# Designed miniproteins, single chains, continued (4), part 45

Each design is a single chain, and the fold is of that chain. pLDDT is the mean over its residues in the fold that is shown.

## One batch from the design tools (miniprotein)

Design m13537
Fold by ESMFold2-Fast:
Structure m13537 (fold): chain A 84 residues (1-84)
Amino acid sequence: SPLLSVSGIRQTLDRMRALIAQIRASTDPAEAQALADELEALASQTLQLLDTHVPPSPEVEELKALLRRMVEEARAITAEKLAA
């Protein structure tokens, strides 16, 4: 159902936020990269789920944009840690 899909997406967003917090807190660049890879995989799977099973809407497009922004944030933080 749409409500179940929305609930699942909320849990995914909460997990992605937790991963970003873990990336920020990590002192190991290899650990930060692994966490960023996990976040990217989770975002990719969620985007595929939205494209396949959820009808297009402005709210869905905003959610897809948020997922892409979170991936870019994780990549940026990880790149900074790898450069240090």
Scores: mean pLDDT 83

Design m13538
Fold by ESMFold2-Fast:
Structure m13538 (fold): chain A 100 residues (1-100)
Amino acid sequence: GTEEALKLAEEAIESLKKGDEEKAVEKLREFARLAPDVSQEALPELLDKLGEAIDLAKSKEVLEAIKEAVMAVLRSSEDLEVILRAIGLGLRVIGKLLDM
């Protein structure tokens, strides 16, 4: 649920800060699977974490995993402002992928 998803997002960021891209990808993929069960109230904080992950990402594999996590949040979102923020993050991921 929500607490586990927040923990996975934090663990993904910590893994990226340590240069452990394989663990970051694993945690992001686990996060994407849990996104449908996340509280709507937690989605803004999760989007903030995904935005930080985009800034830290140095490889195509990490960016693709972040893209899947952003898309999972987008599919789970009921609030228009959250949906628009998720779209914005998706565009940021695509932009960074094109610059690689």
Scores: mean pLDDT 86

Design m13539
Fold by ESMFold2-Fast:
Structure m13539 (fold): chain A 120 residues (1-120)
Amino acid sequence: SKERLQQIIEKLNETKKILEEAKKLAEKGSEEDLKKAVKLAEEAKKLLSDVRDSLASLVPTLGRPVQLALNKTELAIILVNEAIKRLKDGDAKGAVKLLEDAIELVNEAIRYVQDALAAS
């Protein structure tokens, strides 16, 4: 439904904001900032997992645009997991790059969900 797609877009936009905040903390690079970045990245991962499950349930009905959004969301989860590992290891620089790439994947997922919404 249009309402479910709109809720997915809202969750993806919230995820993007959280990942951007985590990236800013990783760029500051203090031990305390990296601990805060881990907490934000874990929160973003939970939101992405909810989005993944919602998109997966819509693939049989809405087809290819939702499948493409799902694929981008799953890749973003993988990159966020790697960023969390890098943050815990004190590799702030590696974490920043992974968070940047995850944000780009979230933006692509938003565009595909918007395509599905326009077709609905």
Scores: mean pLDDT 92

Design m13540
Fold by ESMFold2-Fast:
Structure m13540 (fold): chain A 89 residues (1-89)
Amino acid sequence: SMEKSRQYAREVARDFLLNAPKEQKKAAEKELEEAKKKNDEETVKLLEELLKKLEEIIEMVERGEFSDRYSELESEVLQLLKKIEEKKK
């Protein structure tokens, strides 16, 4: 599973850094739609914040910008993912 992902990334090496943020964005968009249907305002806010940070990461990678902001965004995304997961149980 993970090894197959690394082999794929090797073939598309220049796009490797976009794989995880793009997959996380798609998952977050689906979860946001579900949270909105449930009127879970707290989860909606967390997911909207997550999506904004994921979009910033994607834009920075596409621009080839890897400043301290990139590492900060990765840390913030990880913290938001943990909060959202804790809300699920």
Scores: mean pLDDT 74

Design m13541
Fold by ESMFold2-Fast:
Structure m13541 (fold): chain A 87 residues (1-87)
Amino acid sequence: EEAKKKFEEKLKELEEIAKESDEEVRKKIEEVIEYLKKGYEEGKVEEYAKKAGPPAVEAALLLSKTSIELARRFVGLVNEAKKAIYE
């Protein structure tokens, strides 16, 4: 219950960053969110977390061009979402 709520909360925060981002960054963040959701729903968290890695790195690099703090927040939220469903 609580782990699921925390996970969904972190995904909503990621969606908010995506809404405020340029089209290219938004697409990469949405790809990360989709992989994390599939990992949770299909019980394949580790497999989908690995698939989310490359688009997450790309999104973080793009975000860092405008704001290092926003890039840090994004990476932190991705890691917190993973932790919520893994621990």
Scores: mean pLDDT 81

Design m13542
Fold by ESMFold2-Fast:
Structure m13542 (fold): chain A 68 residues (1-68)
Amino acid sequence: MSREERLEELRGMIEVLESIYDTLSPEQQAEAEKIIEEARRLIEDPNATDAEISAVIRRALDFLSKVL
């Protein structure tokens, strides 16, 4: 997977998290906000590694699997 494809996945995960945000508990909202902030930082960081981007995508998927 290319860096462009990973960043597109990361943006997609942010959109999903934002779309369900109002349905989450306060504790889940706090975790979602942390994931979104970390994801946005990686998107803006030209030195972000594929491993770091993949780790945040995995964290977002794990979170979604628990709240959906």
Scores: mean pLDDT 82

Design m13543
Fold by ESMFold2-Fast:
Structure m13543 (fold): chain A 62 residues (1-62)
Amino acid sequence: SVEKEQEEMGERAANTVRNGLPAGRAAAGRPAPSEEQLAAMVEKARQSGRDITLREYKKKEE
């Protein structure tokens, strides 16, 4: 179902942001993003993943 595909793609996008940031910041010596900034980035990525999946799902039905 589209709902499961949206959740999966959203979580994948969120995990990519989550896993990438700490290593990148540590290696570069830059300050880590705040908890609030990280949460906002993760949520934005999750929404993008869901939106893309929904559009692709509708395209497949056609």
Scores: mean pLDDT 63

Design m13544
Fold by ESMFold2-Fast:
Structure m13544 (fold): chain A 88 residues (1-88)
Amino acid sequence: LEYDPRIGTLLSLDIAVLKSSDNPEEQEAARNLERALLRITSKPIEQFSPEELREIARLLRSAVPYIPSPEVRQYVLELAQELERLAE
């Protein structure tokens, strides 16, 4: 993953935008992003089962179409791909 120092701030802002939307799909995308990020940071990567990694990747991928910032969309997509690769 290529890390832009601003990516964390942009991600937080994008989640806030999605949560403030009147669109239920955008609100669900925000919840899926928050769930995925909370789960992936809950324990060392080696302690995740392939099924857990695939589920986190699924949550991330489901949110990608709704993410406002292109840089954040790319980051989240690359993170999902990395987790899928680690799962198998």
Scores: mean pLDDT 83

Design m13545
Fold by ESMFold2-Fast:
Order: structure tokens, then C-alpha cells, then sequence
Structure m13545 (fold): chain A 87 residues (1-87)
């Protein structure tokens, strides 16, 4: 189970990604909905779902022409979630 501190850090990670998506001009209503589902999964401690959603989010951002830097940021976030799941 995620500690309150780990959960808060992961939610902050989602907020950081949201800002990067807004900067890149790829924060569509569909992407916003995906970010909400990702946040809900993290709040529920469902790391398997959160990792899956982060992967789907990266694929959708690639379709929208997101920058290489943003795609790397999403992959890094997914890896951070994967590491939390191993504890």
C-alpha cells in the first residue's frame, strides 16, 4: 500500500505532467479525462491500473504530436509508478 507521502508525490507528478502537456498544447479534454482517471487510480492505490493508464496516455500523446521531452517525462513517471509497485 502507498504511504500518504508516496501518494502525494505521485499526484504531484500527475500535476507536473498536466502543466507540461498544457505547455506543449496537447492538453485536450480527452487527455484531461485520462489524467483524472490516473489520479483516481493513484488515490485508490491501484498501481497496476495507474501504470496501464500512464502507458495509454503516452500512446495518445504520441498521436497528438507531443514533444520528445514530454513523452520522456510520461515514461519516467510510469517507471516511478512501476518502482512503487515493487515495494
Amino acid sequence: MLSPEQKAAAIQGVEDLRKAMEEDGVLTPEIEEMLKELTKAIEAGDLEKAIELAEELKEKLEELGASEELLRAVERFREELLQLSKQ
Scores: mean pLDDT 85

Design m13546
Fold by ESMFold2-Fast:
Structure m13546 (fold): chain A 61 residues (1-61)
Amino acid sequence: SSLEESLAKVKEIIAKSSLAGIRTYAGLFRAEARRPGISAEQRAMAEELLALAEQKAAELE
């Protein structure tokens, strides 16, 4: 799949996840965004997914 297709699929998973699951994903996206050697495109996607996960977690708290 393209990166855009992967991004859409991960967003669907976040939408269906529990609060605990979303917090786990937020940690993973945060780590990915800070990964050495990451491309600008991958960093932008990781940051977008992190923001989405953090927003969703806040809605469920």
Scores: mean pLDDT 79

Design m13547
Fold by ESMFold2-Fast:
Structure m13547 (fold): chain A 71 residues (1-71)
Amino acid sequence: DAVLEELRRRAEEARRALEQGEAQGTPDPRWRIALETAERALEVLERTGDVAAAEEVLRRGEAEVERLLRE
């Protein structure tokens, strides 16, 4: 299950990056969004098996990051 593996990888990577930033007192909000997005997509996929719904969660997370970059 390539999508499940990719989402778990993204969540772990974002979690580590966020934890390191928090330890240094400089958390990057992009990693928080990435973590929350990956966790929501994983929850949707695990509960429904709907890959398209999980992909929609990822697209919304990307839009949120874009919004942050414009601020």
Scores: mean pLDDT 77

Design m13548
Fold by ESMFold2-Fast:
Structure m13548 (fold): chain A 78 residues (1-78)
Amino acid sequence: MPPTESLVRSLASKLPQDQQQQVLSQIDQILDETSGLPPEDALRLATSRLTQLYNQIKPQVPQSDVDKAEEEQRKRLE
């Protein structure tokens, strides 16, 4: 999975349940749209779109939860 997907899913879990379903649906749509592409192209496009989604939900989540999610992602990439 793109590292950004895990980060977006982590932040979505801090949103109200109805907004979580919308975000998860958008993640699934992004992954479905990229599934037919070569792996390199799929990763680049999915990362770009997931980053855009992350930036849309980030202001709706407390900064402390954002910082924690980003720290957890950073530890997984080490």
Scores: mean pLDDT 77

Design m13549
Fold by ESMFold2-Fast:
Structure m13549 (fold): chain A 69 residues (1-69)
Amino acid sequence: MTPEAQEVLEEGKKKVEELYKEAQKLYDEGLKNPSKRVELGKEAQKKVEEAGEYEGEALKKAKEIEEKA
């Protein structure tokens, strides 16, 4: 893997980890507040989907860098 492709993947991984941490906080808050658990679960799911989008974009860019060599 080229250093440029690796940097793109590392940046994507960092953003994905931040979004997963935000999702975890929402789940934890839902456990403490059962009346809002469903709503907070939906927000957490949205964060997980956003993480997937960032991961997909990072993988696509890294692949383009590798193939463009």
Scores: mean pLDDT 79

Design m13550
Fold by ESMFold2-Fast:
Structure m13550 (fold): chain A 103 residues (1-103)
Amino acid sequence: MREELLEKARKLLEEAKKEVEEHPDKEALKKEATEKLKEVSEWLNKQPELVAELEKAIREYEERKDYETAALELIATLLSHDEEAARKYAFYVAALFVEKEKA
């Protein structure tokens, strides 16, 4: 069920947030997050059908303006296809949340 994927996505995001918050070097964290995003982007370039699913989730986000729910929906969609890609994206999203709280 979709709700089970969303719950797993929440767990991945919570774990990523803890890892990000406990990281002693914020510059190294940004580099790691950027590299993980690049790996996910390269993988997505090989999955055009999944890109369409992600575009739909982004459109729903634009209507609701709920950044966290949009991130969870994207992580859940990735998780249904590749758990490692979902984990890498969750880490990137967690790093963005830490930056948002500082800026």
Scores: mean pLDDT 73

Design m13551
Fold by ESMFold2-Fast:
Structure m13551 (fold): chain A 94 residues (1-94)
Amino acid sequence: PSMEELIARLEELRARLRELAAAETDPDLKTLLGTVAGELDHMIELLRQGVPVSELLPGLEGMRALLATSSDPRVQALAAEVGELIAAMRAAAE
């Protein structure tokens, strides 16, 4: 995928995380979702500044692992989407 496509996917994921956080009543899960959305803000900015996608992969894998600790199937679906994004970014970096 192009850099524009990768940024668009990150922006879409961020929007979904924020939407889920806004609807969430569990304060721990709300905080987790908000924290991950904030990390995506930072990653999008780094990509726009020309930081290679390969430098963001460890952070994305950390976010995937963190989301995967949730028993909520909606959050597990987001963890799976992060996994798909990691695969796309690895393909773009190689």
Scores: mean pLDDT 82

Design m13552
Fold by ESMFold2-Fast:
Structure m13552 (fold): chain A 80 residues (1-80)
Amino acid sequence: AIPAIKVKDRTGKERELSVVVMEAIIFCQNGDKDTCRVYISRISNALKGNPDEDYILYNLSVLGGDKETARVYRLKIQKR
């Protein structure tokens, strides 16, 4: 089971990981690249060492148009 993980949203309030990921998808998809990058960083810190981190961060980086970050996570996925 994935442990219960909380991440701070853009307002500094702690929210469940699933909620923060949904917000990240919205900001990344709508072209708010700065907020998208902040959420990617916070989710990465919360999921450090979890294999699901690489899949989540890869997808968010693709949605946000950050090709370099997407490449890094894609390579991590391919090594497993």
Scores: mean pLDDT 76

Design m13553
Fold by ESMFold2-Fast:
Structure m13553 (fold): chain A 65 residues (1-65)
Amino acid sequence: GASEAERILAEYERDPAAGAARLRARLLELGFSETTARVAVHDVGEAARRDREAALAAITRLLSS
């Protein structure tokens, strides 16, 4: 949900490595493969540095998959 996505984005904003680890763990719990989770985490990390709304939308889509 949006609340979980906001918490993950807040972790990326505070500590990118912690945010990446949190998102990766959550995607693996949701059944994503390690390869897909790694790519998604990288893409979200890049978005989080440039466009907060795009990063939030990306995390929200991933958590809805």
Scores: mean pLDDT 84

Design m13554
Fold by ESMFold2-Fast:
Structure m13554 (fold): chain A 72 residues (1-72)
Amino acid sequence: SVQERVNAARKYLQMADQYLEAGDSQAADLAVTQALEQLSGLADPQATLEQLASELGPKAADYVKRWISLFS
């Protein structure tokens, strides 16, 4: 379901946030990629990803916004 995929994306973004705090940018990038993949069936996966990252705080929101601008 959409709800299950969104919840999975939230968990991957939480992992990305933890990896960033640990200084592991490669693991963080992979986690963001996996979060986006969970949202691929939605009408606007990038906008949804940004909204979910905003729920974690400004650091996660900023990282995901920069990631999308570089890799989308």
Scores: mean pLDDT 84

Design m13555
Fold by ESMFold2-Fast:
Structure m13555 (fold): chain A 85 residues (1-85)
Amino acid sequence: SSAVQHLQQAYDHIRQARQNSSDLDLVRQYSLQAAQHAVLAAQQLGVDPSQMLNDLRDDGLAALQDNPQLQDIVSQQFDSQLNQV
């Protein structure tokens, strides 16, 4: 389904941010795109976008526990989207 594709793209973008950890502009871009895809997935499923964003953020931060700088960037981009939903 379209929602499954958006959710897959959200996780793929978090993975891309991790793989490009030395390029902070790419980390910001991928993190923002991950958050945007999470919102689109939530809208297609008819669920709360804030819940979807928080769930994906928690998964992403858990995957980045060894890199506090990436955790901060991911958190900032997700918080930006949370303020717009």
Scores: mean pLDDT 84

Design m13556
Fold by ESMFold2-Fast:
Structure m13556 (fold): chain A 111 residues (1-111)
Amino acid sequence: GPAEQAALDALLAAARAVLAAGKRVAFEIADKTGDVARAVGRILRLIGLVLDLELARRRGDVAAALAAAEALLAAGRELLEEGRRAGVPEELLAELEAAIAALEAALARLR
């Protein structure tokens, strides 16, 4: 229904914010560590999960959207912890943390 579609749209918007913030953190990790392949791998994982969520939203598949969003939360949290260990600037870590919190809040609306 319209409320469920609005919740899926909000979830996708939050997922895109996690991807945008996550890319900035991953690039900074690459700059600090020299491990470009690892950073690219992290970014590709986030892209794949956002695409899974986009497909789920187009199909109205709430179960698939929940699974993709939960996987994206886990991937985002892993990247946040890696960024903290690599010494990524606090402003970029705070942006990713805020995006993760927004995704978790959007996910709760579908649970």
Scores: mean pLDDT 90

Design m13557
Fold by ESMFold2-Fast:
Structure m13557 (fold): chain A 60 residues (1-60)
Amino acid sequence: SLREKYLKEAEKIFDKNELEKVKKAIDQTFEVMKNLPKEQQEKALKFTLDSFKKIYEKKK
């Protein structure tokens, strides 16, 4: 599933402490978008992941 794909990508990028926050955000994004077309779900999940990546990188 798209949700599982982005959860696994988050696991590769974030450490354990940040990962829990990112996983919750991905789950919330998927919950909100689950009734929308797959392309919109993927864009929303990618946006969520990329946003956390940029914030995380700027903090380091």
Scores: mean pLDDT 79

Design m13558
Fold by ESMFold2-Fast:
Structure m13558 (fold): chain A 74 residues (1-74)
Amino acid sequence: MKLSQEEQIEQFIKMMEDLARDLMERRGASPEQVVARIEAMKQWFLKQNPDLSEEAKERLEERVEELKREVLER
């Protein structure tokens, strides 16, 4: 265990940003489809990290909601 929960969340968000860009730019996915994919990946991340603190879960939710808003605004 070498990464903090905050670092794990930031790595996950960076992956989701890259995925959203690829889906929209290369695949022509709608913003709504990309948001659904991000939500599914968030649920997967939560299952992989069941020990996340309440603070870490709030941070994850904030970061994911920000990313979803950016996707929907495009």
Scores: mean pLDDT 80

Design m13559
Fold by ESMFold2-Fast:
Structure m13559 (fold): chain A 120 residues (1-120)
Amino acid sequence: EPEMKELSKEEQEELVEEIEKRLEEMEKLLEEMKTADEKKFKELAGEFLTIGKFMALDLRQIGVTNNDKELLELAKKIEELLKELAKLIENDAPKEEILEKMEELIELGKEGLKKAKELV
């Protein structure tokens, strides 16, 4: 387990702002991916996974600081879905299936952000 420090309110507010920005970037990538060619689709999918991983880390850090089980469970679900998405991309799964899972991940991220804002 990574050594998590108890975050100040200001540090948690900064993570909330980072999560909001990451969700906006992920939504933008998802829209670009809908019209992308195969090469660009794979590049954008890699960026989406990277942003999603950092978002999950930020959510988990807020969850640990507040000892909030619901937020920790949401972060874990996002991490599991990111692993599933990485396998789908590696196995050249249908574009539609990848996009559906990405949309699910964004919705979980929005739930996590809402919970994080309530805790901070």
Scores: mean pLDDT 87

Design m13560
Fold by ESMFold2-Fast:
Structure m13560 (fold): chain A 73 residues (1-73)
Amino acid sequence: SEELKKKLEQLSKETQERTQRLIQGLQQAGQQMTQALPSQEEAQQHQQSLDTASRSVENQSKKTIEENKKLSE
């Protein structure tokens, strides 16, 4: 139904907003930790781990939105 589609669009928007907030917080906390590290090499490794984690969170959010869309069909 159209009502179900609208509810899913709203949930998708809310999920995207929450995901972006989570990624932003993760990146901010990670930058602070990276700056505290004693070596540039360690800082680079931690930044790469943060980027991987952020991408994983984003991908999981997209997967959740897709699964919810299937349930509404």
Scores: mean pLDDT 75

Design m13561
Fold by ESMFold2-Fast:
Structure m13561 (fold): chain A 68 residues (1-68)
Amino acid sequence: SLSVEQIREGFETFLEVLSTLPETQKRVFLRHAIRELEEAREEALARGDEERAKVYDEIIEQLRKLLE
């Protein structure tokens, strides 16, 4: 499993890639990323890993704001 630091670094890299994409592709990437992160959050909760689950929640909320 990824450390909290690695999750945050991955998020920053994802945002950099996202900024280079056309708006239509950006929306597709955002929807897929949100779905994968929701699954990762549920897996973390199932393992009792509340710290990683909270980090995933924070990232999901940030990505959802970009779809507004």
Scores: mean pLDDT 84

Design m13562
Fold by ESMFold2-Fast:
Structure m13562 (fold): chain A 71 residues (1-71)
Amino acid sequence: SMAKKIAELRKKARELILEGASKAVDAIGYFARHVANPEDQEALEKGKKYIEESNRLDEEAQRLVEEAKKL
């Protein structure tokens, strides 16, 4: 049914939002590590990677939310 499809899209979007939030928190931890030791370029690169992953997950979640709204 359409109601079940909407519920599934919303559930998937919620899971992606939570995963994205987790990646953003991890990125903050890496950036804090780099601030404490500016020579730790690995921490800076990992922080950047986690922010990019967080952004990708947020964009995917937004697409699912918009798909659910069109039903």
Scores: mean pLDDT 90

Design m13563
Fold by ESMFold2-Fast:
Order: C-alpha cells, then sequence, then structure tokens
Structure m13563 (fold): chain A 108 residues (1-108)
C-alpha cells in the first residue's frame, strides 16, 4: 500500500541519517540509491493525483536528489568524505521535503 511505502521511506531516511552520524558514508550512499528508487516508484504511483505543475516540480526535485547522490559517490571515489557527507545531507533534506509533499497529496 501507499501507507506501507511511506512508512518504509521514513525508516530508510532515519537509517541513512544514523549512518551519516556514525561516519559510515559508503553505506549511506548505497541506502540513498535505494531511497531514490523507492521515491521514484512512489512518485509514479501518485502521479495521477498530481497537477501537471506539482508533477513537474517533484520530478525536478527527484532529478536533483539523484544528481546529489551521484556527486556524493564521485566525491567518495576521490577520497573527499566531507564533500560526500555534505552532498548526502542536502539530498536527504530534499528527499524529506519530497516525501512530506507526497504524503500530503495522498492524505487529501
Amino acid sequence: SVEERLERLEELLEEIERLLEEGRIEEAVALMQRLVEELAGLFEELRPLLSPEEAAELEEKLRRIAELVTQAREALAEGDEEKARELLREALRLAREMLERLRRIYEE
């Protein structure tokens, strides 16, 4: 159900935050990739409930989250753990905003 998917996404966000706090950045990146895939799936499932303007805004936000995760992987490959952490924190912020918006749309 959408409710079960929303709950799983919340749990995934909490786990990623925990990994970042513990300095487990490689594992955080792997979970962020899963988060992006699950958010994309939820977005497509809820797309029929969205206005064209809301769909465009959320699609752009999803693209930005995916770009930040890619940049974080590249930073890690270059040994820049701090840059990777900053990029992942920004991706998490945008992911939380997107999830809250999708939840509100579903609950209306």
Scores: mean pLDDT 88

Design m13564
Fold by ESMFold2-Fast:
Structure m13564 (fold): chain A 86 residues (1-86)
Amino acid sequence: AKGSEELRQSITDPREEARAKVAAEQAQPNPNLKAIEYYGKAAELFDRVEELANRGHQLPAEELAKLPDLYAQALELKAQGDAAAA
């Protein structure tokens, strides 16, 4: 489905951004541990969303209905990382 492809494209960019921000923060002399935690959790949740999206054709409708909520949760965790790093 076109919606699943658009969701996959939307996952890769924010996931890689979250991973890059973890690496950047870890390179600081005094790393922000809260920012690292939130960005790390966001990246893990984006990985889970991608896995479920890839299996979409094999999943029952109830499992597919969880994808938007999991994606929103991943975006929220990334935003919490940005707030902690500010």
Scores: mean pLDDT 78

Design m13565
Fold by ESMFold2-Fast:
Structure m13565 (fold): chain A 79 residues (1-79)
Amino acid sequence: SEEDGRALLREAEKLLEEAREAVETLDPEKGALEADIAAGLVGIILGVAKLVGASEEDLEALERIVRELRELAEEARAR
């Protein structure tokens, strides 16, 4: 259902916020690891969201969150 997809998107948004905080507050190695773990988790969430019939808009948002998390991890490793 779209409601289930929306709930999954909210969880992914929380993971993104937590990863951003981790990258800012932890050492670069740990920050990058937290962002990579979050990216993997949101990737799984995206797969589940597709199965439960999330809206196209919510699926696009989930894909953007995965990319943003991967970018955060790369930026942290480059420090």
Scores: mean pLDDT 87

Design m13566
Fold by ESMFold2-Fast:
Order: structure tokens, then C-alpha cells, then sequence
Structure m13566 (fold): chain A 118 residues (1-118)
């Protein structure tokens, strides 16, 4: 749980930096990399939240559920960014979607860490 949450946090932070660079660059390639990183970070946060949710403590289970849901939303947003970039959407628009995904994945990863520390 704790290790998975730390990995999710690192992936989400990397996705955020890639999305910022993608917005500056405007290329579809940079946007695609950012969107993939956001999807990965969100998926890892969701899985870490699911593991934390299995703890017997009511507070830990609640935070684990919130982390799982928030991470899942981040993963979906990242996946949408991938689809946009692959379907020929402008790189800046795909990068904006990746940025929202990465920010949401980061929130999910932080919640998963809090749940894992309980």
C-alpha cells in the first residue's frame, strides 16, 4: 500500500511536469507522453487506494475509497488525452487534458499515502 502510493505520487508528479512542457511545446508527441504519464499515475493511485480501502479502520477505508475514485478519474482524463492526441487533436488541447489528469492523479496519490499511513 505505502510503496504503491509512493510510486503513484512519483508518476503523477512526472506527468504534471510533462504536461506543462507539452503546453509550452504544443506538439502532439509531448502531449501524448504527458497523457500516458497522467493515465499511469491515476491508475497507480486508484490501485493504491483500493489496497488502503481493505484496511479494517473506517477512516482508512474511507480515504482509500476517495483515493481509488480520484485516481480513477485522473486515469480516465489521461486516457482521454491519449485518445485526443492519437486522433489528431491539437497538441495543446491534448496537453490541457493531460494536465487535468495529472493534477487529479496527484490528488489521488496524496489521498492514498494518507490512507496507507493510517
Amino acid sequence: ALEAAKEALEAAKEGLEKAKKGLKDGSREAALEAARAAAEGGAKASLAGEEAKKKGDEEGSKKGFEASMTGGVGAVAGGSGVAMAESGAPGKEAAETALKGAETALEGAKLALEAAEL
Scores: mean pLDDT 79

Design m13567
Fold by ESMFold2-Fast:
Structure m13567 (fold): chain A 83 residues (1-83)
Amino acid sequence: MKHVEIPASASEEEIAATMKKAALENAEVTFTIDSDDPEVIERYKEAAKQVAETLGAELEIREEGNRLTVTMKMPEAGFYRLP
């Protein structure tokens, strides 16, 4: 498990790139951001959803007051069955 903090000033593209890299390097990654700005939270969520969809990862989003926690789990080896 790895924790990664991304600055609230990061663009959606920067957030997505950081999340993708961390997810590819770790089976489970948790990202946290502290922000009272709904636009920042939404940008973070959109980037996370896009990355999870691209990688086929499981996505869990939790909002606790002013903190957003995003957890991505990569699919287990052997989950894909080919004929």
Scores: mean pLDDT 72

Design m13568
Fold by ESMFold2-Fast:
Structure m13568 (fold): chain A 62 residues (1-62)
Amino acid sequence: MFTPEELERIATLVAIEQGGDVGQKAGRLLLKLGPATREQVREALIEAGVDEATADRILDRF
């Protein structure tokens, strides 16, 4: 399960990889989850506009 601190790091990585608009949307969705499963985080990233391959690469770092 991802902690809020890990979710903040994921949002930062999304902003670096995909740009600020996608990163901001991902950050908002992730902050609403609180402690979350990998599946919940992956779904939130895809909803934010992150492609599956990029979401999986980012999540594999945690």
Scores: mean pLDDT 82

Design m13569
Fold by ESMFold2-Fast:
Structure m13569 (fold): chain A 77 residues (1-77)
Amino acid sequence: MEKALELFKQAIEEGDVSKEEEAVKLMEKLEPEEQFRITYEAQRYAAERILADPSASEEEKEDARAALEKLEKLEAE
């Protein structure tokens, strides 16, 4: 479970496609609830990285803010 999320984070940080592929293979073996949770956390991590990246476009930053807001609302409900 946590290994798949960690591999997604490493793939995002390093741009390493092989780690993304390994994470996807681990995800295929997980229950749907765990798959959704990992996707959710990976999306939050990616959005936070986009907001911290000075080279990211304003459109990418707006999408990242919208994604984080949506995730926050889902956790509050």
Scores: mean pLDDT 75

Design m13570
Fold by ESMFold2-Fast:
Structure m13570 (fold): chain A 61 residues (1-61)
Amino acid sequence: DDFDKRIEASLRENLRVYERRAPERPFALRGLAGLSQLGLSNPATRDIARRGEEVLQRLLE
């Protein structure tokens, strides 16, 4: 689960950057979208991926 924890931490940090409307938002969104596809079957990563998708959709209008 070391890999899963790395992905989870990465997604959480990307979400925080996105929520704070940081200038790096476009880069954070690209990383978030890619990871969300990979982590769909893992419960912890899936939850973060789902929240990331919601945040992404909200930003896209």
Scores: mean pLDDT 56

Design m13571
Fold by ESMFold2-Fast:
Structure m13571 (fold): chain A 64 residues (1-64)
Amino acid sequence: KKEEAIKTGVDAGLKAHREGLSEKAAENVARLAAYQKAMDSGFSAEEARKIAEEAIKRYRELLA
């Protein structure tokens, strides 16, 4: 579940980046997608925020 939410966020961020969004906008897309997927999967809001931050970190690492 946690890994699925992270992957969902990363995939959304990479897609936004390919579509020409700024790095900040693509990071926001990654954050929101991971957060929403985590919440839908039954994580608390606090856990979903941590999952979203992990997704952004992984997204940044893939672009480096």
Scores: mean pLDDT 84

